Designed miniproteins, single chains, continued (5). Designs and how they scored, part 67

Each design is a single chain, and the fold is of that chain. pLDDT is the mean over its residues in the fold that is shown.

## One batch from the design tools (miniprotein)

Design m18312
Fold by ESMFold2-Fast:
Structure m18312 (fold): chain A 93 residues (1-93)
Amino acid sequence: DEEKKKLIDELVKAYIENDLDKVKELVEKLGELGKEIVNKLIQLEISALLQNDEAAEELLEEILKLIEDEEVQEKLRKFYEESREAGRAFLEA
């Protein structure tokens, strides 16, 4: 249980940091749950980039509920805002 929570926190952090090798390693350890979390993170990033705020906020809240580490939660919130800003800048260009 505690080890599983640590792996989830590490997976979210690795995804935010674009450490794809670490993401792959952690998905292998978490199995189907790891795949589901990565799928939600990808959908969150795409929704934020496309400024689909309703979908992005729902996905953000779902992922935040899985994270135990408050520092990782804050990093995910920052990643969401940065993705949203990048999408806005791209669409305004």
Scores: mean pLDDT 86

Design m18313
Fold by ESMFold2-Fast:
Structure m18313 (fold): chain A 63 residues (1-63)
Amino acid sequence: MDDLIAKHNAGLASLTPEQAAKQLAVAREVAEKLRKIGDGVQKGIELRKKGDLEGARKATKEG
């Protein structure tokens, strides 16, 4: 039953080191952008709950 997982992992392992490095670079860049967006949104929600609408807009815009 591990054959499908092994085959899928073998497919990923068949990438050259250069191709793997490029894929990792793209994944890290996307993760970085998503993290910054999430942090800005979370701060905006907290400030909005406290009634600071101006601070909430600034926090969301900076994220």
Scores: mean pLDDT 68

Design m18314
Fold by ESMFold2-Fast:
Structure m18314 (fold): chain A 96 residues (1-96)
Amino acid sequence: MTLYERWIERVKKKTEEIAKIKDPEEAQKALRDLYRDVFTRVLILKNLGEDPEFIIKLLEETSDIIIETARKLGFDDLAAQIERDRKYLIELLKKE
C-alpha cells in the first residue's frame, strides 16, 4: 500500500467515524481537525521535496472526502471554508 493509498484510507475511516458523532459541534470540530491533519501532512511532504503534482492530488482526493462528508451532515459553511482553504493551498503548492 502506497503512502497515498494509506492517507486516502485513513481519511475515509475517520470521516465514517465522524459521521457517527451525534453532537453537531463535535462532528464539525472533528472534520476541521481532520482537514488540519491533511493540511499539515501536505506541508510536511512539500518540505521533504515530494512531487507537487503528487501532493496536490493527495490534497484534492483527501479534502474531497472531507468536503463531501461535511455537506452530507449539513455543514455547508464548513465545506465552503475547506474549499477556499484548499484553493489557497493549491496555489501555494504550484508556485514551488
Scores: mean pLDDT 84

Design m18315
Fold by ESMFold2-Fast:
Structure m18315 (fold): chain A 82 residues (1-82)
Amino acid sequence: SEELKKLKFEFEVLEGLEDIALAIGKITKDPEFLLKQLERIKKELEELLEKVEKIDSPEAAELAEKIRERIKEIDEKIESLK
């Protein structure tokens, strides 16, 4: 479906934004900047998850699990920065 393809693309964009935020954080040594970016990305992933969970398909269920795992990983990174 076109909606699922769009949501998959949005997930890939958010993954790329996390990678960029982590790279900037490593270069700048600014934990407050990194924390703020990770919290924003986590929020956008949670919003994406709500949209994906509205789609009743096996492919959407697989995407939802990937998003949940990514949220968990980001949450662990956020806690490590506090």
Scores: mean pLDDT 87

Design m18316
Fold by ESMFold2-Fast:
Structure m18316 (fold): chain A 76 residues (1-76)
Amino acid sequence: SMEAERLYEEAVRVADELVRLAEQLPEYHAQVTQEMEQAKRLAEEARRQNDAEMVREILRGLRRALEALRRLLAER
């Protein structure tokens, strides 16, 4: 559906932003990159199955992670 596709595009954007911000944490950058690749694969699978609820749940987790990383970087 168009909803699952739109949510997937947003999930990719958030995952890519997480990787970009993690460049400021070299010791974690490789791990974050791998985790975001896995999250994007799971979101793509959910989109292929037309499971908008699953894509939304993945996006929610990614947004939570992004907020946590931004807070961590702001405290430095």
Scores: mean pLDDT 88

Design m18317
Fold by ESMFold2-Fast:
Structure m18317 (fold): chain A 73 residues (1-73)
Amino acid sequence: PKKLSEEEKKKILEKAEKVMLEDPDPALRLAALHGLKDLLDDPRVKEILEKVTEEDKFPEVRAYAKKLLEEIE
């Protein structure tokens, strides 16, 4: 459910992007992607998912991001 304020959404998106670009732990990156499930209608999420599907070094993380991206459309 999208009960989050715009400020809270922005913080979640910024944290998720940082984790996915900088965190070496694939489990934490998967958790960040899972946290974006409630925000899939936000265009900023689509941009993050596209980046992760192309740049993430762990194939499981990329596969999950691609699945979420397909759910947007």
Scores: mean pLDDT 76

Design m18318
Fold by ESMFold2-Fast:
Structure m18318 (fold): chain A 96 residues (1-96)
Amino acid sequence: ALRELAEVLGISVEQAEALVDAAMEIAGAGETMSRSAALRALGVLGISGEAARRALERAGVGETASREQLARALAEAARLDPEGRALARRIALRLA
């Protein structure tokens, strides 16, 4: 999941890890999070509404999400939303 996110954003795996951890911290999400917490984490990165819902669905997120599923959802969202991809990449580059 983190490796896929790193490839999609054109960043290192360490930067992808920092990005996911930062989004989770700001959203108040734990290692196992509710779907609503996962939506908030995506929202921190500018990914909302239909794009966020599609990304969670493609990542296999039901009522709960793991950190790995959140990383997969971020990768899927970045593939669907070039603007969100650019924002996520910019945030990641500042964290590392």
Scores: mean pLDDT 80

Design m18319
Fold by ESMFold2-Fast:
Structure m18319 (fold): chain A 90 residues (1-90)
Amino acid sequence: MKAVVRAVAPLGEAPEVEVVSGPAGVEATAEAENDGGFTLTVTDTATGKKAVVSFSLSGVAGVSSGDAGVTVEVRREGDVTTVDVTLELD
């Protein structure tokens, strides 16, 4: 199964997070970092699987889960950074 989560982070503001698609029980949260980046956490509550993805203002993404099924797409439109995370839940 796949989950797709989108985070939208305007510069200097807390990111907004949406679960675009996925099974019931997938949750996503994001926290703004002091350096103008943010950290996105995606959790499958049924299995306890987590993906943690960190972003900087330069658009650099770091994935800490070690799950080969995690795909990250970063887009910028002016001062807004949009991040799509696809998580394989199999």
Scores: mean pLDDT 72

Design m18320
Fold by ESMFold2-Fast:
Structure m18320 (fold): chain A 96 residues (1-96)
Amino acid sequence: MLSEKELLLRTIGLTLRAIGLYIEFEIKEKKGVSPEEARKIIEELQEIKKELEALKAEAEAQGNKELVAFIDKQIAKVEKYIAELEEKLKKIEKEG
């Protein structure tokens, strides 16, 4: 079982990684990103979401409602990034 501090730090780290991937996609899109590169970034964001969901399950098992709410907020943020990038991928595939 991870400590509350470890759960919080891992959640923050995963969220920062997701933000970095979103920024990387935006930069690559301006250069003409390939559908393959776009899919790889989306897949990595989906993996981050799964890791956040696992951390949420541990926080729920510990009865830490505030930490669960914080992790849920980060999951929602990553889900928005995935949805935006999936729409952009459809546009890239349609134009390529």
Scores: mean pLDDT 85

Design m18321
Fold by ESMFold2-Fast:
Structure m18321 (fold): chain A 64 residues (1-64)
Amino acid sequence: MEKVDKFLEEIKRAQEIAQKEGPEGASKAREDLLKFVKELNLTDEEQNEAIKKYEEMLRKEKAS
C-alpha cells in the first residue's frame, strides 16, 4: 500500500500546481507524475487502484 499512498501524494501536488499555474502547469505536472509512476515501478493493478482512488477524491473535492 505504501507505493499507492506515495503516488496519491504526488497527484495532490500536481493538482496544487495546476491550480496556481493553470492549464499549462497542469500539463507539465501530469508529465512529471507519469515519470514518477514509472520510477516507482507500480504494477498495473496498483496503478488502477491509485487512479480509482484519485477519481473518487476529485468527485468529493469538487461538488459531491
Scores: mean pLDDT 70

Design m18322
Fold by ESMFold2-Fast:
Structure m18322 (fold): chain A 89 residues (1-89)
Amino acid sequence: MEEAIRIVDEALEAAQAALPALPPEAALEVDLLLGFVRMELGLYRITGELDLERVAAYLRQAADILAASGQDDTAAKLRQAARQLEALA
């Protein structure tokens, strides 16, 4: 679980850092998806359960928007994080 939290935190940091480089509409959509990931982390702190597949799905959706906006390196990082989370589930 500690490794899953680290992977999620690193992915959130990378995506957050890319937000200023995105068009406003893309930035809003990515920020919303990151908000959903943060909500899942908040639920984990209360319930002790983390839906790794759901978090991975949000990160993949954010990666697709990042890639469409030319942020290919950050998109690749989020896709790698999603694959790692799915492997831990």
Scores: mean pLDDT 86

Design m18323
Fold by ESMFold2-Fast:
Structure m18323 (fold): chain A 80 residues (1-80)
Amino acid sequence: SKEIEELREKLEKASVEEIRKIGEGALQFGQIALEDGNRAAVALAAEYLREVARALEKKGDFEGAKEFYEKAEELRKAAE
C-alpha cells in the first residue's frame, strides 16, 4: 500500500532511536486495536511493526529488530 511505501521511506532516513519510537507508537496502536476487537487495525499494526523491525535490522540494531518482529508476530496471530 502507499502508506507502507511512505513508512519505508521515512524509516530508511530515520535514526535507530527515531525508528524505535515509531515502533512504540505502532505497538500502542496495535494494543488499542486489539482491546477494541478491530482485527483489521491489529493486522495493520503487525505490518507496521514488521517494517520497523526490518529497518532496525538494516541499521544493525538486531536486538531491537528481534523485539519488534516478535511483537508483530503476536499481533498477527491475535488478528487471526
Scores: mean pLDDT 87

Design m18324
Fold by ESMFold2-Fast:
Structure m18324 (fold): chain A 72 residues (1-72)
Amino acid sequence: MMSPLQNEMAEKSEKLVKEGKWDELYKLIEEAKTIEEVMGIYQGASSAGADRSLLDKIAEKYRELREEKERE
């Protein structure tokens, strides 16, 4: 079940993908600070039909945040 934050990020990323606002989507990914935010971005982008390259970029951000949590 998605949290309110994850749902908000999913809605934002889906809208950005549908509108072709790649710069704003990239900024949203870069500014994400929690695993929950990145999971939302991935779900929204995936639902909107984002390409593999973009989904891989979001997955890489998820990996970075997960590694930081495991090292701290």
Scores: mean pLDDT 80

Design m18325
Fold by ESMFold2-Fast:
Structure m18325 (fold): chain A 105 residues (1-105)
Amino acid sequence: SPVEEARRIAEEFLKELKEALETMDKSDVDGLKAAVKRIIARFFGRVDDLLDKHPEFAEEVIRILRETRKEVLSLLEKYNAPDELIELVKNALDGLIRYAEAKKA
């Protein structure tokens, strides 16, 4: 189902983000930001494709995005992510949620 696909997309995003936070040197803030931007771009593209094909599930997808945002912030805190990265990720996810809300209306 599109809802199950949204959950799989979110799970893969969280996995990729966790791996980047575990493996990358946090003193290389620019490198970490570049890697996370690529991960977010893939996530955004997958969510956009899903919403384009299944706009009737936009409300359910938005609920999953809001829950994913909470999990992402918890991951960033757990791995002591730089403040610049936290702000970048918050802004990107908030932008994606606003984009999805606009597609619903």
Scores: mean pLDDT 87

Design m18326
Fold by ESMFold2-Fast:
Structure m18326 (fold): chain A 78 residues (1-78)
Amino acid sequence: MEEEERRRREEEVERLAEELEADPALESEVLATLLRKYLAGEELSEREQLYEEALARAIARRLRRAVDAAIEENRRRL
């Protein structure tokens, strides 16, 4: 039972991460929502915890793409 829940959660987090990675506006909106809750000292809901994990993955992938793009752009501008 617990293992089945873990599998569902993992699949959902990965799907959300892909969605956030593809949509910068959505990523920004989720980040803003989570940040507001952190600043208010509020506990994240179960759904928001999934978004938090998904956001972490999306940001990691996005940051890597941004770094690669910045390197390319810097090289092209020279």
Scores: mean pLDDT 77

Design m18327
Fold by ESMFold2-Fast:
Structure m18327 (fold): chain A 97 residues (1-97)
Amino acid sequence: IRELLEELVELEVEILKKYVENEDISELRKRGLELEKELRRKVEEEGLSREELLELALERAERLIELLKEYDHPFFQEVIKKLEEERKELERELEKL
């Protein structure tokens, strides 16, 4: 699961980089959808709890923020801001469990 999550995160960063450069992202998007399906299958196979699912979502958001902070571009700053808000919401949901 965590290896698939890392691959998906790295792919998302590559998609954002290509998007900012006005490059074709269609193949990367297809790969992203396949990785998402595989991750979903593994999650169902292992029977993860709601808490474990929220922890994975939080780990994804934190990892994306970490990787995107390496890039000094206004678009990435906007994406980071949205991910920080998502992270806060996920932390609140975990606190309610």
Scores: mean pLDDT 77

Design m18328
Fold by ESMFold2-Fast:
Structure m18328 (fold): chain A 68 residues (1-68)
Amino acid sequence: MLEEISKVLAPYRAQEQAAAEAVRNGDYDAAIAHLDTIIAGLEKEKDNPAAVLAIKQLRYLRDRLAAL
């Protein structure tokens, strides 16, 4: 399951890295923008269960950052 999620996220590795670095710098607006970019890309693959699960996890993280 985690490996399949990693595969669907592979095209978005740069955005994942940028989001993580933005969080480390306290730039939550930038982190949310990067997560929104990944989510929008994954929404195109909604018939893939791994993409659906990845979207759920990323939205959870986004909502937590937005609550700060």
Scores: mean pLDDT 80

Design m18329
Fold by ESMFold2-Fast:
Structure m18329 (fold): chain A 78 residues (1-78)
Amino acid sequence: SLEEKIRENGEQYAELVLKMVEAIEKEDWEEARKLFEEMAKKAGVELTEEHFEHAKKWLIENREEIEQAKKILEEEKA
């Protein structure tokens, strides 16, 4: 599963996830898609445009929670 691949490649996927959060906050969906595709390639999963649209919708619906998570991460950097 994608989750298992993320666990196995934790550090590499963590970087991609953080970049995706930044792209989402910027509403840079082109960059978010490229990062999503990169994660899929690392996981050995071929994703369709439909998979990305589903992920994008879920991320938009949970944008406030993602923004809160980013703020927590920024506070950790301080």
Scores: mean pLDDT 66

Design m18330
Fold by ESMFold2-Fast:
Structure m18330 (fold): chain A 73 residues (1-73)
Amino acid sequence: MAEEIAARTEADAAALLARLPELRARLSPEEVQAAVARLDGLIATHVPELAKEDAAAAERARAALEAARAALA
C-alpha cells in the first residue's frame, strides 16, 4: 500500500510539474498560496505516517511533494 501511494504521489506531482507553465499563468496569488499550504500539510502529516510503513516509499513521496511545492511556491 505505501508503495502504491508513493507511486501515485510521484505521478500526480509529475503531472502538476508538466502543467505548471500554463497553471502559473492562470493561478492567482491566493490560489498559489492555497496550493502551497495544501502541499505543506501533506508533507507534514502524510509523509511521516507513510514512513512508519515503508521508509523508502515515504522518502519518494516526500521528494515528489517537495519538488512540486518548490516549483509552485
Scores: mean pLDDT 79

Design m18331
Fold by ESMFold2-Fast:
Structure m18331 (fold): chain A 61 residues (1-61)
Amino acid sequence: MLTAEQIAEILIETLGRDREGLELGIRFLEEQIASFKPDTDPELKEKAERALELLRERLKE
């Protein structure tokens, strides 16, 4: 199973490390989190939220 860091890395590799790529990755994770059902695995939610935080931190740099 992928870690939050691995999820962030895959999105960066796929969408790019520039501002546009990071913004697309952030949007993708926000949409995924918004689509989670009440019974979604808490660990999966935490990993997605952590990956989102990592992308947002990189965007601020």
Scores: mean pLDDT 78

Design m18332
Fold by ESMFold2-Fast:
Structure m18332 (fold): chain A 71 residues (1-71)
Amino acid sequence: MKKVTQTHYLPPEQFEKAKALLKEQVEAAKKDPRVKSATLEETETSATATIVALDEEGEEVEATVTVTKLP
C-alpha cells in the first residue's frame, strides 16, 4: 500500500477556507467508485482527511492531508 502524506500550516483565515475545501473533497471522494474509504477528522486547530483509493494500476493508495491553524 502506498502512503502519501501532506501537511499544511495556515493562518486562521486560510485555515477556515482550507478546512471547508477539505470537507468538500472528502464528500466528493465518497462518490468516486475507486475510493474504498474517505474520512475527515476535525479539531478546533486542525483537520485531517484520509482517503484510500485504487490507483490506475489497481494498487491501494492512502492519502492523508492535514491542515493546521497557525496562532
Scores: mean pLDDT 80

Design m18333
Fold by ESMFold2-Fast:
Structure m18333 (fold): chain A 85 residues (1-85)
Amino acid sequence: SMAEATMEVIRRLEEWKKDKSTPLGQLVNEIEKVLEELKADRKKYLEAQGLWQSFLRHLAENPDLSDEEIIAELQKLLEKLRELG
């Protein structure tokens, strides 16, 4: 189900966040930091939430994405989020 796919994505994110020595862990932590900073501007935060939710949906729909593909998409997302700030 989509709910199960979404829960698995959340679990994967929490696992990556625990190890900041990995590229995935570094990128997820940096994205969350930028999202927190964007909360100061409601319009920017809503746009950032839209981008983040689209990425999470993409992960849920594509469970066979490699770590390298996920890293590349997270890097693109982080740049877009930084452009909002």
Scores: mean pLDDT 87

Design m18334
Fold by ESMFold2-Fast:
Parts: C-alpha cells; structure tokens; sequence
Structure m18334 (fold): chain A 96 residues (1-96)
C-alpha cells in the first residue's frame, strides 16, 4: 500500500504539472489563432485531462491508489497531446 501510494503521489504531481503546461500552451495558441479548430480540439483534450486528474484525486483520497495511478497517467497523456497540438499551431504562425 505505502509504496503504491507514493507512486500515485508522484504521478499526481506530474499530471498537475503537465496540465498546467498544456493550459499555458493553449492560452498562447488562442492569443494567436483564437478561431482555430486545433485550439478547440486541444481545449477539449485538456478538459478531459482535467476530468481524469480530478477523478484520480478522488480515488486517491478513497485509498484506491492503483486506479488513481492509471487516471493520473491518462491525465498526463491527454495534457501532453494538447500541449503538442497547441505548440505546433504557435510554431506554424511564427514560421511565416
């Protein structure tokens, strides 16, 4: 139990960091191309990631560290995809 809890705690921290990074990347992309469909898709991925993070936090509080770990990993993956999509959009605008 204790070791699994520590792993879940580290993955929670990683997921929170990844979501924050994705949020900043999307905000920058919105400032440059607010009407872009890619911004909308990135925002939906971030929202799903935030939902997974909150569900993971709930399960962590309930003592389900194994399921919480899975949700934190999913949150990080969704945030990562959102951040990459937003970064590509920003890079494309700056490369003109």
Amino acid sequence: MKKIKEQAELLKKDAERDIESARKAIELAKSREPDSPMVEKSQKLLEEGERKLEEGKRLFEEGDYEKARELFLEASMLAGVAAVQAAVLVTSVNSE
Scores: mean pLDDT 82

Design m18335
Fold by ESMFold2-Fast:
Structure m18335 (fold): chain A 75 residues (1-75)
Amino acid sequence: MSPETLERMREEARRLFEQGYSQSEAAKRLAEKYGISYSTALKVVRETAEEEPLAYTPERRAQLAAMGARQAARD
């Protein structure tokens, strides 16, 4: 996977997160769109979520709220 392809996939994963998709659904969409395995897409999605822990996902935001986090980078 080239760095340019990886960056494009990460950008799409962020868009899917902002639309309320879970990591699993985002990975499935990326696997279908880029013709890669679900495992590869899931790795990209997980890495994107780790770099954007405050990304707009219902599950991640709920976790941060439970931890008393005040600021969210993706709001």
Scores: mean pLDDT 68

Design m18336
Fold by ESMFold2-Fast:
Structure m18336 (fold): chain A 91 residues (1-91)
Amino acid sequence: SPLLDEIVRDVLATIDEALAAGDSLENIVKKVRDKVREYMLKHNLTEEELRELAIRLARAVMDHPRLTDEQKGLLLKALAEAYREVLEEKR
């Protein structure tokens, strides 16, 4: 999906910019969570699109060469929480 490709690219760019700026882990997690939620809400993603986005973002975070294991764990947790909240709002 071109939209999901754009979201993943923008999230990765947000992580890279925040790391380069020396942002705290808390600020990086907040920026990523806020950006992902904004995309999910603006585009009214289906359950299948939300699932695919969650999988792709998790893989992108896990494969990121500049994130520590602690940073990866907290980002994955924040992404999982955002995904669950948006799914609950759709019912």
Scores: mean pLDDT 84

Design m18337
Fold by ESMFold2-Fast:
Structure m18337 (fold): chain A 73 residues (1-73)
Amino acid sequence: SSLLERNRKVLKEIAELLKTLSKEKQKEAEEEFLKRIAELKAEVEANPDMSEEEIQEKLLKVLEEIKELVKKL
């Protein structure tokens, strides 16, 4: 629940940052988001023994990296 709550918080922060961007920058951010989530999904599919906690930790790291990229746009 703690990791899930942290992931939800970062997602809300990303959504708020996106509201401050132009339509063009929002599209760039969305493309980067989809790319990074697809890469994480591929990693999870390649490692079926990965625990739910490990998946949530990797998701949190990916979301934090996306947030930092959105801030730079």
Scores: mean pLDDT 84

Design m18338
Fold by ESMFold2-Fast:
Structure m18338 (fold): chain A 66 residues (1-66)
Amino acid sequence: MEKKVSVLLTATDKKTGKKEYELIIGTPEEVAAKARELMEEKGWEVKGEVLSEEEAQKKYEEAKKK
């Protein structure tokens, strides 16, 4: 029985300074797979923050506004 987590992923392109945000709700394995996909597809630096579902949603919305 694995508990789902809410993770906000921040992908940063070191060449352009561009940032992309992705909200993932799933198992730790699903989160790791998504972070790996972003790194492999874009070659960007990916950081994840584990948050409650409400906090992750709020931060994701605020990040998109910036």
Scores: mean pLDDT 75

Design m18339
Fold by ESMFold2-Fast:
Structure m18339 (fold): chain A 70 residues (1-70)
Amino acid sequence: MSKALKLARKAIEEAEKNGEPAWKYVEEEAEKVPDDIDRSLLLMYASVLKLSKKPLSWKEIEEMVQAAKQ
């Protein structure tokens, strides 16, 4: 539900339309954000996407954010 989640969603959608790995687009968004928290979250999403070899659902990303926050 963070600002980072909205940016990740758009990046993943665009990557899927282009047939490219979602983690690349999310990582590029992370480099553009000056906010420390948002940047860290986007980099975390990109890492998970790389390990999964597929774009994750919004449920998975939201669960990761909630787990990190507690």
Scores: mean pLDDT 69

Design m18340
Fold by ESMFold2-Fast:
Structure m18340 (fold): chain A 118 residues (1-118)
Amino acid sequence: SLDEVIEKARAVAPAFRASLTPEELEAAQKIADYLLGKSLRAAAFEFLTKGLPEFAKEIGIPVDVFERLVRRAAEALGLDYRKHSLVEYLTGVFALLVLVGGRAVKDGIVVKPEEAEP
């Protein structure tokens, strides 16, 4: 479920953030800011519709950095692609990138950390 992949992202976020280079962290911050106020499911559909290079360009990050972040986030989550839909898989990936980028997730929506319940 979407809730399951988001909770998995929360569990791995601290270790994943510690593993990022400065360039990867800056890209994650730009992704989180771009997605602010948007649902993660909508972000997954937008990624599938636009493709990786166009989505990276719209966010304003290098394509190679975005591709590396998406791949590494998927690996860190350890999601079984056979057990999760592509939308659920990508929702988990974007949840992880948003969390390490300094934003929070509430009811599947990207919010400021101060707007999330303690």
Scores: mean pLDDT 83

Design m18341
Fold by ESMFold2-Fast:
Structure m18341 (fold): chain A 114 residues (1-114)
Amino acid sequence: SMKIEELNERLGKILKEKAGKKIKEKGESLDPEELEEILREVLREGRRLAKELGIESMPREEVISYLQERLGADRKEIEEFLDEIEKEIGEIPSTPLVLEIVGRLIALKLEKKR
């Protein structure tokens, strides 16, 4: 879909710009907490762009199934982190890059618990 391609390109640019700015300001690599905040900001922008482009949100069960396959994590852990993310940014758009960013956020949370 051209709309999904546009979202992926714009969101990828935003991610690179936000991460690059923070790295320049800090003068070193980002720590996990700084990366988490940038990923959350990018997801908020992704939701806004998805609404502008008319991209529908992915059904909850499909998001969970995708993340279980990618992360190998327990369903309950994924649901808890998705509840946290959706409470802050709202419904997750049905795009591969948005799901990758959500997956990275959940992976960071899982590493902190382990």
Scores: mean pLDDT 79

Design m18342
Fold by ESMFold2-Fast:
Structure m18342 (fold): chain A 71 residues (1-71)
Amino acid sequence: GPSVDEFLDRMEEVLSPETVAEIRRRLSQLTPEQQQRLALHAMHLLQQGVPPDEVAEELLRMIDRILRLQA
C-alpha cells in the first residue's frame, strides 16, 4: 500500500539495495494490514530521529516475531 511504498522508497535512499530487498521480501510474507502497520511504525521511528539501520533491525525483528506466531 502507499505507506509501505513510501517507507521502502525512503529506505532505498539510505540502506543498501540488498537490505531493502530483504525487508521487501519479509514484508511480503505478512498481510497487507500488518505491512501497513509496521511501515507506519518504522516511518514514525525515522521521523523521531532513529537511525535507518536501527529501524531496519527493529522492523526485521518484529516481522520475525509475527511470522513465528503465524507458524
Scores: mean pLDDT 82

Design m18343
Fold by ESMFold2-Fast:
Structure m18343 (fold): chain A 113 residues (1-113)
Amino acid sequence: MSMEEEIELLKALIDKLIEFFELNKMEEYKKKLEELKEKYLPKIEAAYEAGDEEKVRELLIEALKEIGKILEEAIKEEKNEIHKEQLEIFLKQVEALIKELETGKAPTPEEIE
């Protein structure tokens, strides 16, 4: 996967999570994701424009780890089992993307199921 594709996946994930928290009236977690977006996207874009692929990867991993922490907190506070299951799916997607970025390995068929 290219660095551009990985940046686009991060943007799509953040936007999808913001929409999820907005629809479910989880304003605290929506705000945390909006603040994360404002913090990391300018830094990632600056590193990408500079051609610093290593810095882009580091920033992507850092942003994804912070998203994972936000999701873990939301899961602990969520009382609706359907919403909790959906948040756990998002957390699994974040963990898979972190692993891909850290190891350079594509997800195995067992990790996609």
Scores: mean pLDDT 81

Design m18344
Fold by ESMFold2-Fast:
Formats: sequence, structure tokens, C-alpha cells
Structure m18344 (fold): chain A 66 residues (1-66)
Amino acid sequence: MLSKQEQLDRIFERLADLIRRGIALGRTDFIAEVTEEVLKRISEGDFEGAEELVREAERRLREVER
């Protein structure tokens, strides 16, 4: 299993990529909402929930790219 630090690093790397892609697609409102919710889950110690939210957001953004 990943350590909490490794999981956090992975979440931030994926979130950074998601932000970059979302801005490129003009989805700034969506990216702002996702970022706030991810940070909220991290602050609550819900790293699994934060990672799941990023995964869901990545899926939604991929559907928009089609």
C-alpha cells in the first residue's frame, strides 16, 4: 500500500494535470469546484475519497474531450 505521503503526492500530481487540461478546455468552473472538494477531503484525512474524486473528474474531463 502507498504511504499517506506517496498517496498525497500522487493526488497532487493528478490534480495538477487535471487543472492544466481543464483550463485548456475552458472548463475553469469545473476545475475550481473539483480542486476545492479534493482539498476539503484531504483536510479531513479522506485520502481515498480525494483520490476517487480526482479519478471521477478525470473520467468526466475525458468524456468532454470526445
Scores: mean pLDDT 80

Design m18345
Fold by ESMFold2-Fast:
Structure m18345 (fold): chain A 91 residues (1-91)
Amino acid sequence: MAGEISDEMIEEVKEFYAKKTGVSVATIRSKLTDEEIREILEEAREEAERKRKELLEAGVESTLENIEKNGKELADLVLDLINEKIKKKEE
């Protein structure tokens, strides 16, 4: 299927956020819908793809060493987008 965020990815993101922030998955579910999490993941994916293209242009050989760093940057971006979405809902 074309570019669709899976339900499994949404659940993994909830668990990731819960682990990083110390809140329960149930608390995250009360703050954000699965649709909102899907939106966040699509936004993060687009940003990660842009970053990936920049790295490929800068140095093809360095991409292997940057896999872990890129994964961490994507994870941090997802965390930031979730925090911003929650903050927007509180305002």
Scores: mean pLDDT 69

